# Designs tried in a protein design run: designed miniproteins, single chains. Part 56

Each design is a single chain, and the fold is of that chain. pLDDT is the mean over its residues in the fold that is shown.

## One batch from the design tools (miniprotein)

Design m1925
Fold by ESMFold2-Fast:
Structure m1925 (fold): chain A 79 residues (1-79)
Amino acid sequence: DLEKKIRDLKLLDLDEDGKITEKDLLEYAKLHGLSTKSQTEPSFQKFLLAIQKHFGLKETGLFDKETAEGLAKLMEKGL
């Protein structure tokens, strides 16, 4: 369901600037009780991997250029 994915994606944009940043993902993960002390922590990497899989992005477990650009393109489609 594309509409559900778009709604889920908007929840990641915590500062509501129309852009999803690594900071937004860290804050989202922190609000949901995940350890975010480091972007290399296994729990945060699994969270990123789940985000990447859910939105059909390259599954690297890192907030890389492909992840940032992929999320931005999905936000543009969601309006």
Scores: mean pLDDT 68

Design m1926
Fold by ESMFold2-Fast:
Structure m1926 (fold): chain A 70 residues (1-70)
Amino acid sequence: SETEELLEELKEALKAGDLVRAAMIINQLPEEAYPEVAELLKTLPEAERERLLGLLPQDVRDKLEAMLAE
């Protein structure tokens, strides 16, 4: 599916440290994919995770931060 393809691209972007590309991919993902995005973000170093969240639109960031708090 398009969602699985985007999640695979997100994993590659995160592995490469390309946070700008990662942010662009997250912005294209449907809200249903956010739990998987949140799990990937939990595996990142805190500083990298904070930097990536700072690149996201406020609405996307708020939803992901809510999932990270669970």
Scores: mean pLDDT 85

Design m1927
Fold by ESMFold2-Fast:
Structure m1927 (fold): chain A 97 residues (1-97)
Amino acid sequence: SLEERLENAKYAIAMMLLELENPEEFRALQEKIKKDLSLTKEELLELAEKILKKLGISEEEAREYAEALLELSENGELSEDDTLEEVLKKIEEIVKK
């Protein structure tokens, strides 16, 4: 569903922003997630929301970024060769339109 895709995109945005702001904290979190086989999708989404809030990203901004990421993904505009900075630049170009 569209809502599930937006939730997944919001999680991706949270992870990308955390990696750019604090790569060591991102690595520690990914190792914890990998070990915690009991984490549900709902718990991962709650974690993403807490990360975005800590980074100063509003719920409205997070939604705009998630919608832009989903549009880029559906249009095939994302490459495996893109850096995190390049992905964020593409997202910002859509948000500014």
Scores: mean pLDDT 80

Design m1928
Fold by ESMFold2-Fast:
Structure m1928 (fold): chain A 79 residues (1-79)
Amino acid sequence: LEELVRQLVEAGKAGDMEAMVKLSVQLIREKPDPEKILEILEGLDLSDVSPAGKNMIEDVLLNLGVPASEIKKLFEKNG
């Protein structure tokens, strides 16, 4: 799980939208615990992720059941 989330963030920093789509689909299919995903993302630097990449991460988190308020806090810390 941690490696998959790290790869998603790295793709977002690189602007590799094709990789982000593939990794996002895989992450959603695995239906991970939303709390664990947030914990991993809070440990990563998201400041260099493109605006499009941030939007895709937000969509993935919303699909996994993460509250919009928690997503906002995540990006306020790192953006």
Scores: mean pLDDT 76

Design m1929
Fold by ESMFold2-Fast:
Structure m1929 (fold): chain A 109 residues (1-109)
Amino acid sequence: AEERRRVVANGVEAARLFSEKVYQLLDELYKKGASKEQYEAGRAAVDRHTTRLVEELSQAKSPEEAVAAIRRHGDELIAELEKIFPEYADEVRKGVREATEEAVRVVQA
């Protein structure tokens, strides 16, 4: 019961950090010349993945399940954002991967 509460609490914090880092990435891409349409589509994608990730992490029974959910959503978000920002594919891949690994560290703490 106590361990499950810690897994859920760490998972919710991990989802918050993940979304915050990816929103920062989108702000940087917009400053570099991405269109307003790309920026808005990117934010919508992050919002959808964050909502699903929070739901999954709230139901995680172990740190391993939480890590798997974070990595899966990170990979899916990379694929979606690369289609929205094809000129920035390398920056998307790097930034989302960094956000994913930071979120994983929160769960493993």
Scores: mean pLDDT 88

Design m1930
Fold by ESMFold2-Fast:
Structure m1930 (fold): chain A 62 residues (1-62)
Amino acid sequence: HMEKQLEYYRKLLENAVKYAKSVEQAKKLIDQILDVARKTFPPELVEEIEKLANELLEKFES
């Protein structure tokens, strides 16, 4: 189910932001996570994961 995959990736993205020492490091880690998602899942699910990543980066950059 889509929700379970989003929960899993939310945790991955949250950890990337939590343990990153800089915005650039967070972006690099998130980009790696998104690259895996883009190769693994259909476009609709990738879009939701990318939205999640953007929300986390916006909060971190603030």
Scores: mean pLDDT 78

Design m1931
Fold by ESMFold2-Fast:
Structure m1931 (fold): chain A 62 residues (1-62)
Amino acid sequence: MDAARQAQLRAQTRQYTDLLVNGKKVDPATQATLDAAVDQVDKEERKRLEEEKKEKLKKLLS
């Protein structure tokens, strides 16, 4: 995972913590959005690794 994606996840986690500490109840829609963002980052990281492997293989086979 690159530094920009890690920073984004950390920022979202801090926002969630701030909502809890300030006594604000996190609504289900906000929680679902955070969960979807984490899932999206994981999917993008896996896709990047697969694309890098395919590009290296193409260079070796060409």
Scores: mean pLDDT 65

Design m1932
Fold by ESMFold2-Fast:
Structure m1932 (fold): chain A 55 residues (1-55)
Amino acid sequence: MEEKARALAEAARNAPPDAVFEVTDSPEGRAIYEAALEALRAAGKDPANVRVVPS
């Protein structure tokens, strides 16, 4: 879980501004999303490109 959250945050941080990253609307997906969101905020990045989508 944390490994996936870190990978997502790192990908989003290094991606072009128009890249969009999606996580599923599941307990695991929500946990990954929240951890990635926190990591991006800690890095001073806007998390606008990470979103939750239906399973």
Scores: mean pLDDT 68

Design m1933
Fold by ESMFold2-Fast:
Structure m1933 (fold): chain A 81 residues (1-81)
Amino acid sequence: QAAQIGRQATAIINARYGDALRQLDNALADVQDPAARRQRIRDLFAAMLAAEPNPQHRAILRQAQALLAQQDAQAARLAAL
């Protein structure tokens, strides 16, 4: 399920990319536009996927990326209501 994939992706990201997450938080502190913030998060995710040598970890990260895209689409539909 989506929640489990999210937890697995978070564990991988924290273990391997904790410094990148802290740098992202610092960079986002000056970014007030929600669309720009989401783009920075997507860019970081793409960089993590490109840098990840473990194919199993890449598969989980790709699944998490797809779930984030689905959640963004769902949030947009709810906002339109």
Scores: mean pLDDT 69

Design m1934
Fold by ESMFold2-Fast:
Structure m1934 (fold): chain A 71 residues (1-71)
Amino acid sequence: SKERLLELIERAEEALVRDDREALREVLKEFREMGVPEGILELLERAIQGDVHAAVALSIELTGRRLEIEE
C-alpha cells in the first residue's frame, strides 16, 4: 500500500542516517516483496555492504519518492 511504502521509506532514511544495517536489511526484504524497482534494491544492497556512494544515491532516490507520495 501507499502508506506501507511511505513507512518503509522513512525507516530506510532513518537507518541510513544511523548506519543501521540490520534495519536496512529488513527494508530490503520488504521492498523486494513489494516489487520496488531493481535499481533501488541494488543501491540498498550496496549501502548495506558499506558503499558510501550507493548510500548517498539511495538517500536522494528515497527522498524524491517520499516527496512524490506526500505531494
Scores: mean pLDDT 83

Design m1935
Fold by ESMFold2-Fast:
Structure m1935 (fold): chain A 67 residues (1-67)
Amino acid sequence: SEQDIQQLQTKILFLQITLDTSQWLAEQARKQGRFDLAAALEADAKATQQDIADLQAQLQALQQKLA
């Protein structure tokens, strides 16, 4: 439904903001020599990228069913 599409778009948007924040914090951690923290944040960012990709695939599938 259109509501399901809007919900997925909103979830993707919030995950993109989370991803950008994690990537920025990882860069700051590396600049400060906090390599363990940077690695953990980079791992979280990678997981968030996968979640975004999965939700984008779901969004495309729903949009195709409505077309």
Scores: mean pLDDT 88

Design m1936
Fold by ESMFold2-Fast:
Structure m1936 (fold): chain A 130 residues (1-130)
Amino acid sequence: SLMKGISDLSIEELKARAAELNAIIAADNDSEESRDALDELMTIAGILYDRGDFELAREVVLSGLLASRNLEQRAGMLLGMLNMLGKDELSKKFKEKLANAKTEEEKREIIREMLEELGFSEEEIEKILR
């Protein structure tokens, strides 16, 4: 079969692809394959956002945050989401905070602040950071 470009996929095809990518991310959070899958997952979220499906875009990002247990991957997704929402200056500030973080505890606190800024509930934050 001829593979369609990702930007040509229907919403249902994008949802199916996101599920495949989440399985790759969940299998090994430290692999190059999981990093590539995460980049594609964020591209899908951006496409959905640009098409006006804001709730599905949010659900795709949340699914990736739950699939990955890697703090650097989670930070990258949240920076991407801030940029997608046009919060570029805030994204730059969080990127600087993350670069200057000395401990995993400091990184987790910065990630918590990003999740709060993006409007995630306390229940969602606890599931992501557990």
Scores: mean pLDDT 84

Design m1937
Fold by ESMFold2-Fast:
Structure m1937 (fold): chain A 88 residues (1-88)
Amino acid sequence: SLAQQLIEEALRPLEELLEEARENFDEETVRRVEEVLREARERLEAIANEGGAQGLSLEEVLARMRAAVEEAVRRMREIMEEARERKE
């Protein structure tokens, strides 16, 4: 579906950060990053469903998805920064 395609594309940066976490950090850090990805996916699915129900334009749906992804990227980077500092 279009919604699934939009969600998969929007999650790509988060999936790349998860892969980086798996290669460079401990299991606890990876688990925390995986949780952020899971929550982001659920939020994007909610945005797509709400957009359809409210009759939002594709541009509005994409803007809301982008904002949600940017927030998730910030959370993942914060988790990885904390883990990096613990190794120092």
Scores: mean pLDDT 84

Design m1938
Fold by ESMFold2-Fast:
Structure m1938 (fold): chain A 89 residues (1-89)
Amino acid sequence: MKEEIIDEAIDKLIEDLKKRGKLSPETVEAVREYVRAIVNDDFEAYQKAKERLRELLKKEGFSDEEIDEVLTLADAYAMEARKKIKELE
């Protein structure tokens, strides 16, 4: 249940991000780790995942402004996933 909600949020986020550019498998995994860290309220994992995701997006040709938009979008999807998980508890 919890993993299904996280995976659905990640899948929707990845589809939105693919409209902006091609994502490597490493970038997809970084997005997954970032969303998971937010959902689990794991500050250490969040900081590590955020830095990793920024580096990978920059390497994929995203500008600093586009990266900030991506992180904002990822935050929104992760917070919605947290809300859905909380409603099941």
Scores: mean pLDDT 81

Design m1939
Fold by ESMFold2-Fast:
Structure m1939 (fold): chain A 76 residues (1-76)
Amino acid sequence: MRELEELAERAAERAEAMARAMLAAGASPEEVAARVEATIAADREEAKTLSPEMQELVERAVERVREATERLVAEA
């Protein structure tokens, strides 16, 4: 449980770092959001083959990633 929650937090941290780097390089908020959503869509597709418990953890990671990205985009 905790190990999987830690993985979800690491995923959010990596997504946030990527989003910040893209914004610093001059990418638009729309470009950042599109890249994050494309990654989320791929992860969700893969999660469909996983156990319900793993699917829930993937959704928690997705929620944290979206929250972090939305916050950064709003600040940009």
Scores: mean pLDDT 74

Design m1940
Fold by ESMFold2-Fast:
Structure m1940 (fold): chain A 76 residues (1-76)
Amino acid sequence: SEVIEEATRVARAFGEGVKWAELPPEELDARLREAAATLPREDFLTLLAGAIVGAKLLKDEERLALARERAAEVEA
């Protein structure tokens, strides 16, 4: 998936050695909050898009809810 590939590139630049797909929901939430404070908006949105697509592929409703909540905060 192009979205996952782009998100992986952003994630590697932001957090070297972090396995984003393997993070538990609590750690994913903490990392997304840190990314929101640190990354340019475009990079953060790319990371969020990857998190949403990844959660859908894994059928992980908790990860999907967290990623959607972080995305909603960008519009506020």
Scores: mean pLDDT 72

Design m1941
Fold by ESMFold2-Fast:
Structure m1941 (fold): chain A 69 residues (1-69)
Amino acid sequence: REELALEVSRLVNAGMKGDDEAVEKHLERLRELGVPDEAIEYLRQAAEAMKAGNITEASLLVEKAFAAA
């Protein structure tokens, strides 16, 4: 869980920077760590919300991802 949380933090930071390549790389790493596809989809949406500056929406999506994992 702590390792997953660190990788999610990296994903969110990449989203905030608009670095689409880094976002996909971190999503792939999360899949390798056993995160299910439903949670990956919420995390992709969270990264896009961060890119748009919607921090509250991103936080809710991360919470949904952790509930789905």
Scores: mean pLDDT 82

Design m1942
Fold by ESMFold2-Fast:
Structure m1942 (fold): chain A 77 residues (1-77)
Amino acid sequence: GTLEGAIAALEAARAKGDEVTAEELAAALRGLGEEAASAASNAILAAKDRLGEKDLEVVSREVLEEAIRILREELAK
């Protein structure tokens, strides 16, 4: 499903290292389709807002962890 695909992509990005660029992450999500890419992007924006992160070019591991948590909360509903 859409949320499961978004979660898997963010988990793969997190496993890759310390940080990823927004462009690299967008490219990874593109293959999953518009809905999964949108869900992941919205979760990342919400995670950045929750953590007070202002960098729009880089997605930190902490932001990825929070975004995954947000998507898992949505999936559990």
Scores: mean pLDDT 76

Design m1943
Fold by ESMFold2-Fast:
Structure m1943 (fold): chain A 101 residues (1-101)
Amino acid sequence: MLSEELRETARLAVERLPAFAGVDLSDPRATAEVVLAVLEAMRERGGTYKGDDVTKIVQVFLEGFGNDGSNIGLQMTVRGAAIARDPGLEALEAEARAVLG
């Protein structure tokens, strides 16, 4: 069974990122693919994200998106040279990869 953290992360991504609109989160594979795509985007953009748990860290990432008025995408504004490093995000990635094989 998928963890609550994995499911909540995918739900937030579908709600906040137009690229994932309409993804069927009842499919465990689709859910895991959404989570991996979000984590990959976080790594590619770099930056430091703060949160007490993985859901809050994902929210901080999504809040960091650049906004041209009404559109938020996988583009974001991050200030600083730090790279995201979090054991909870690593555990989330491991779970998503395990779902996909």
Scores: mean pLDDT 65

Design m1944
Fold by ESMFold2-Fast:
Structure m1944 (fold): chain A 94 residues (1-94)
Amino acid sequence: MPSLREQLLAALEVLERRVRELLADDPEAKATVLGLIREAKARIAAARSPEELRAVVEELRTRVDAVRDQLPPEAYLVVRSALAEMEALIEEAS
């Protein structure tokens, strides 16, 4: 089985690809969301505990919610669904 860190990084890679496709015609929203995903990927790669992994996912959710009004509704729902899946992976590993 891949580690929790590897599973979360894989989920973020899938999300990054989907965001590029969904926001192809919205460069500002695309740059904002991809920036948040890339920062989260770097922090997950550096995390040393399951608690740090949970904190990164929770912070990413909070930051995505803070920019909700800047995102098309379909993009927001896709990101929130991916975050819910990542939260479930953390709870299963705990």
Scores: mean pLDDT 85

Design m1945
Fold by ESMFold2-Fast:
Formats: C-alpha cells, structure tokens, sequence
Structure m1945 (fold): chain A 90 residues (1-90)
C-alpha cells in the first residue's frame, strides 16, 4: 500500500538528512506519489538510492513491486531491477 512506500521514503530521507540533493529529490518523489505518478516516483527514488546504497534501492524496488498493480510490478522487475543491477556494476 501507499503507506508502506511513504514510510520507506521517510526512513531513507532521515538516513540521508545531511544531503540536500536527496532531501529535494524525496520531496519530489512524495509529490509524485500523491499525484498518482507512482512509476515516476519509484524510478526517481531508486535512481537516488542506487548512487548511495544499492541494497536500499533494491528494497525500494521490491516494495514498489509489492505495492503496485501486477502490470506495473512486472514492469519494475523487467526494467528497474535490471537497470539498477547494471548501474550498480559501475
């Protein structure tokens, strides 16, 4: 559900409170979620977390899959998870 996703965002926002770019990005992510743009919100949050903590980014994608529709969840598995793993290789 949306509540779980927002809680995870709050957790990571607090963890990275010293990073203004992360704070700004999570504010945008939360707005996107509120507007129903879940896909854009998840993509933005994953890209942000991937640069700091690949494990956190993977957990975000897993929760997004769990809280999204089946169609959107399958898209996340095929795109975000694969893209995240490729970028993590850098």
Amino acid sequence: KKEKLLKLFDKYKEKFKDNEDIQRTFDTVKLLVEEGKIEEAVELAVSLLESEDVKAALEMVELAIETSSKELGEKYRKTLLEELKEKAKK
Scores: mean pLDDT 71

Design m1946
Fold by ESMFold2-Fast:
Structure m1946 (fold): chain A 94 residues (1-94)
Amino acid sequence: KPARVVVEIVVDKNASDQELATLFSRMAASAEEAGGVIVDGQQEEHADTVTYTLTILAPNKEQAEKAAERIVEAARSHPAVLDAKATVTDYVPP
């Protein structure tokens, strides 16, 4: 059964476009390696930070959990990232 991953990343607002491009490229590669696809992205701007929320669909819960772990690890290893977390839920299409 398909599963959904919601990844929330808190990034320093002073991060450069190049740093952000590298971060998102690494996260996309991590999602693809686990068989997931990034289907939505949202941002919320704060005074000193930007929170990015990415939605990833995976074919099953096992691949979703693997994608979540790899994406969070990739995000947290990036110097512009202040915090990263992921939540895995079952996905039922409408």
Scores: mean pLDDT 80

Design m1947
Fold by ESMFold2-Fast:
Structure m1947 (fold): chain A 75 residues (1-75)
Amino acid sequence: DLDRILETAFKAIDLYRDDPEAMLITMISIMRQAMSRFSEEQVKELAEKIIAYVDTIDPKTAERLREEFKKLLEA
C-alpha cells in the first residue's frame, strides 16, 4: 500500500527533523524498498511527495534527496 509507506516516510521525516543525515539515510532506505515492490510510476509519485514534505522543513536536505533519488532511479 503506497499510502502506508508514504505515512511511514512522513513520520520518519518528523522524527528526524533536526538530523538531516538520519533523514537522508532513512528516506533512501524507504525509496530502495519501494523500488522493489512498486511500479516506476508509483515510485516517482512517492519520491515527489517525500521531497515536497521535506522541502517544507529543510529545503537544503530536500535538494540533496532529489539528487540521491535521481541517482537511484537512473541506476
Scores: mean pLDDT 84

Design m1948
Fold by ESMFold2-Fast:
Structure m1948 (fold): chain A 79 residues (1-79)
Amino acid sequence: SKKLQEEMETGATRVALAVFASTEEDPEVRELLLEIQDLASAKNSKIIQELLQQLNQTEDPQQKVELARQGLEQVKEAN
């Protein structure tokens, strides 16, 4: 079922965001990730997955904040 697949994908994306937010030490990045989690859906799951990959590869705190802000805007547009 396509609906079941979309629900499973959304659930997996929300779990990934929660895990990422729980290990994030920057409170601004954490808050942005939690906002993204509230908006997570099958329509924006790919955008969120790409954002998490970029955040995992980024060590600069300022760049992480900018990526999370851009990710939130992209997730809002794709919702």
Scores: mean pLDDT 84

Design m1949
Fold by ESMFold2-Fast:
Structure m1949 (fold): chain A 82 residues (1-82)
Amino acid sequence: MTKVKIEKKTFKSREEALKAAEELLKDYEITKEEVSVDDEGNEVTLKVGKKGNETLYVSVVTKGGAPPDAPTELIITTITKD
């Protein structure tokens, strides 16, 4: 059975959000990293990690054109396959 958990956290800067993402993924095998811009102009850094039956999707979302110290959202999606 597949379990999905979604968590959202706000950081003071993109650098802090990226450091939190790296810490969350330190024990995971990174299978994908991409940087894209969404339809609202937000810069999205997506990292996907795998560990056994668990897949972690970590999205770092910063407003487009914002300075590096702009408030940044970290969206964590954990998928566990039993």
Scores: mean pLDDT 80

Design m1950
Fold by ESMFold2-Fast:
Order: sequence, then C-alpha cells, then structure tokens
Structure m1950 (fold): chain A 79 residues (1-79)
Amino acid sequence: SLEEEMTKILKEAARRVAEGADPEEEAERAAKQLVELGVDPDTAWGAARMVVTTARTEGVEAGEELAEQLARGIVRDMA
C-alpha cells in the first residue's frame, strides 16, 4: 500500500541517521522518494526532516513511530 511504502521510506531514513548517516542527506533522499510517490514537495521535505531530526535527537524508535504517524496522515490527506 502507499502507506506501507511511505512508512518504509521514512523508517529507513530514521534507521540510517541513527547509524550515523548525515541527517540532511537522508532527509533529501527520503523527501525525493516521497515526491516520486505523489506527495507534495513541501509535505515530503517537512515529513523527512521531522523524522531524521527525531531519530537523531530522540533515537531510532521515536523516529520510526513518527514515520508511521506522518505516513498515515499524508495518505489520509491524499485520499
């Protein structure tokens, strides 16, 4: 589903940042993938940035939980 694809993209960004990847680079990568799925660019960049920031400051589990919440909200708003 679209929600599953978006959740996977955002969770991968959270995990990579928790493993030491650059937050800005991972936010850009995730945002571009969300735009390819039809997400508005501003929404995609906002969601990606929030997830990588949360993963960096509060840990991977917090980033993954936020990823699930944001993916669900975005998909609902696109329907």
Scores: mean pLDDT 87

Design m1951
Fold by ESMFold2-Fast:
Structure m1951 (fold): chain A 81 residues (1-81)
Amino acid sequence: SNGIQVKLQPGLDAFRRGAALLRSGEDVERGRRLLEEAIRIISDTLQELQDHGASPETIAAIQALLDRMRAEAERLLAELA
């Protein structure tokens, strides 16, 4: 539904911005914080959807998104270590 997309959008925007900062090297600490904020927003949205009895298909889709975001964040941060 449009409501779910609206709830996820700030997290997706934060993730894109954070990833861009890490790839450019312009502000690694800000990039890291934006990735952490993005994961928190998506994770909180997933928990809210679970608490309100969203369909298993919806829960699985958001969980898969969260898992992909975590994996990409770990990959980007590992490249800086």
Scores: mean pLDDT 86

Design m1952
Fold by ESMFold2-Fast:
Structure m1952 (fold): chain A 77 residues (1-77)
Amino acid sequence: SSVAQLKVKETLDLKGLGKVTVVQAFRSNLPENLVGLLVDVDGVQYETLAKVDESGNITSGPVTFVSAEKSLTGYMV
């Protein structure tokens, strides 16, 4: 299944992009690559934009941040 749960780590204000939500792996047990896939968080779908590690560092992909209502852990959406 390509469905995963994402957790909000923090909200960032990126230059020219506005408010963004960064998600972090809670237990580091998410799939290796979820970038570009849809994830379902409590019935709301998000497209993953970049993977972040447990320290909040972006590991790959462009930094296209979007406002998300809900996230649980593991990826920037």
Scores: mean pLDDT 43

Design m1953
Fold by ESMFold2-Fast:
Structure m1953 (fold): chain A 89 residues (1-89)
Amino acid sequence: ARVRVEADITYDEEKKKYVAKVTITVETPEGVEREERTLEADSLDELTRQILQLAYAVARRYSPRPRLVAGSGEELSETKHHLTLVLEA
């Protein structure tokens, strides 16, 4: 299965936290599944770690040893980032 994770990350000044809106798309021979999650963390590094852990947790439903085959991060502004991860499982 191919697991694609796309995260839109914003800093929430009221909560003093980074918030990620994460879309997970899983492509299998049986079809395409989509999940949406919201993650929060006190730092961008912690949030990135949580997103990576979520990606592997989803991929492990399909394979005991998923592989990260692509990853990209883009800084859109000081308070906005986009992260894409692709795993094979």
Scores: mean pLDDT 84

Design m1954
Fold by ESMFold2-Fast:
Structure m1954 (fold): chain A 100 residues (1-100)
Amino acid sequence: AKASGEEILEALEKKLDELLAWMEEKDPEAAKAIRPIIEETKKEVRKAIAAGDLEKAKEIIEEGFEKIGEVVAKLLSEEQKGEVALKLQEIRNEIEKLLK
């Protein structure tokens, strides 16, 4: 089903907030490091969706996920990095389903 841009934005913001909350429980320092990346990603995705540019929104999401991955690779254990990678993949899969 083809979701509206607003539905995609709401799903993304909810999932990013859930990721941040999970990270705050596991590693508060890593959570502090990724918070500005999450907030900037949400801000830029809102702008792209408001402009009707879903392709730009997708690019911004992927860039944000790459930046989160780089930060957690420096701060987290191998096991925790794997958990974050799975959570990011779950968010990506949910957003991709909304884009179909």
Scores: mean pLDDT 80

Design m1955
Fold by ESMFold2-Fast:
Structure m1955 (fold): chain A 117 residues (1-117)
Amino acid sequence: AAMTYEEAKQKIRDIIEKLEKLTPEERQRFDEVMEVVDEARKEASKKLGKPGTYDPEEVRELAVKRLQERFGLTPEEAEALIDEYERRVLRAMAYMSTKGSKEEIDKAAEELRKLLE
């Protein structure tokens, strides 16, 4: 059966926790950034008037702005949080596809990032 978006999101969170051994504080920060990115995707999709269609750069700009507003961050700090979030998500996705060692996961995440650019 096809995985729902919420199920996929939870699975990514669980994998990140396994791979990164996040503290409770780091997990809370990750969850906060994930929700901001989800909200930014919804706003970008709504602007184009087509559900599920959005510009990735616009999503990033909206997420950065929202992190600044919500947490009082500088643009540089907000961008760094988005970069860390994206890196963790790509690593979790690579783990799901490879089920391999940490080195194989890191390589798969780098290749996946190159394909998305």
Scores: mean pLDDT 73

Design m1956
Fold by ESMFold2-Fast:
Structure m1956 (fold): chain A 98 residues (1-98)
Amino acid sequence: SALQRAKRRLAVFEAELTVMSSEIDLIKSLHPDDEEIQKLAAEGEKLMAKAKDLIQQGEQLIADNAPIGVINQVLKETQKVLDKIQEILDQMEKLIKK
């Protein structure tokens, strides 16, 4: 069902967010004096907070039996935020290879 697909997608987003969060935290801790890395980590942390809020909104909309179109809009927005976090992580990884 569309509802079961939405639930699975939220679970995948939560798992991806956990992995990205741990990677940002690791790079941040290994490069405490790198101002550019610390700035990127702070931007990533703000986006991670936004992604967590969107995942919670998606779960609440499912619990409230919201229309599938509304649920899908939140899932689409969550994916965009996760994509931005990945871009930040990619930038951080590029900096540490110098």
Scores: mean pLDDT 90

Design m1957
Fold by ESMFold2-Fast:
Structure m1957 (fold): chain A 55 residues (1-55)
Amino acid sequence: MPERATLTVPLSTYEAKRDEVEALVRRHGGGVEVSDDTATITSSPEGVEEVRRLL
């Protein structure tokens, strides 16, 4: 069921707010996948919007 949203940000942006992003992802469900230069956040649409506003 496609009730997931995804946000990709620079790794440095994610690291600056890591604890807050992790708390939002834990609350809304989902996860974070880290690559060499980016972090991809997958959560509910509401969770992703809160992360986007935070970053």
Scores: mean pLDDT 79

Design m1958
Fold by ESMFold2-Fast:
Structure m1958 (fold): chain A 71 residues (1-71)
Amino acid sequence: EEEKQKKEEEMREKFEKKLEELRKLGFEKTAEILEENLKKVRETKEGIELSDEELEELEKKLKEAEEKKKE
């Protein structure tokens, strides 16, 4: 059970870090929507976790934002 909780925390932490990066790059609206979704998951406590697919989508958004910043 400890391992499960650690993995869930790590996944949430990664998600939150990606959200911060998006905000720093000026994608506040996207970050807000994603943050609201995260809050709903935490609040319901249905055991629904952030999937790898959701993290991949965030990574794609981060890459797009990074490229725009470097322009």
Scores: mean pLDDT 64

Design m1959
Fold by ESMFold2-Fast:
Structure m1959 (fold): chain A 86 residues (1-86)
Amino acid sequence: ARAELERRIYELTKAMVEKLIKAGFSIEEIKKKIIESENLPPEEVERLNSVKTPQELADFLTELILKALADRDPAAVLEEMRAAEA
């Protein structure tokens, strides 16, 4: 369940980043919006500032989302995600 959740979140973050880049947003613009909207602690801002590629941005967002979901049942989160796709 955990590995499936990690893979699914990664697929979603990768697709989101790819869509934003294709829509004309730069990696720097996406990073700025994340910092402005998420009120990240300084350590996470430093990590985000080291991101240079769409792949690294997707990896960062995946880790951020998984941290937010750490106390949740992975199977329950996966069912919620499947329901949203139906």
Scores: mean pLDDT 77

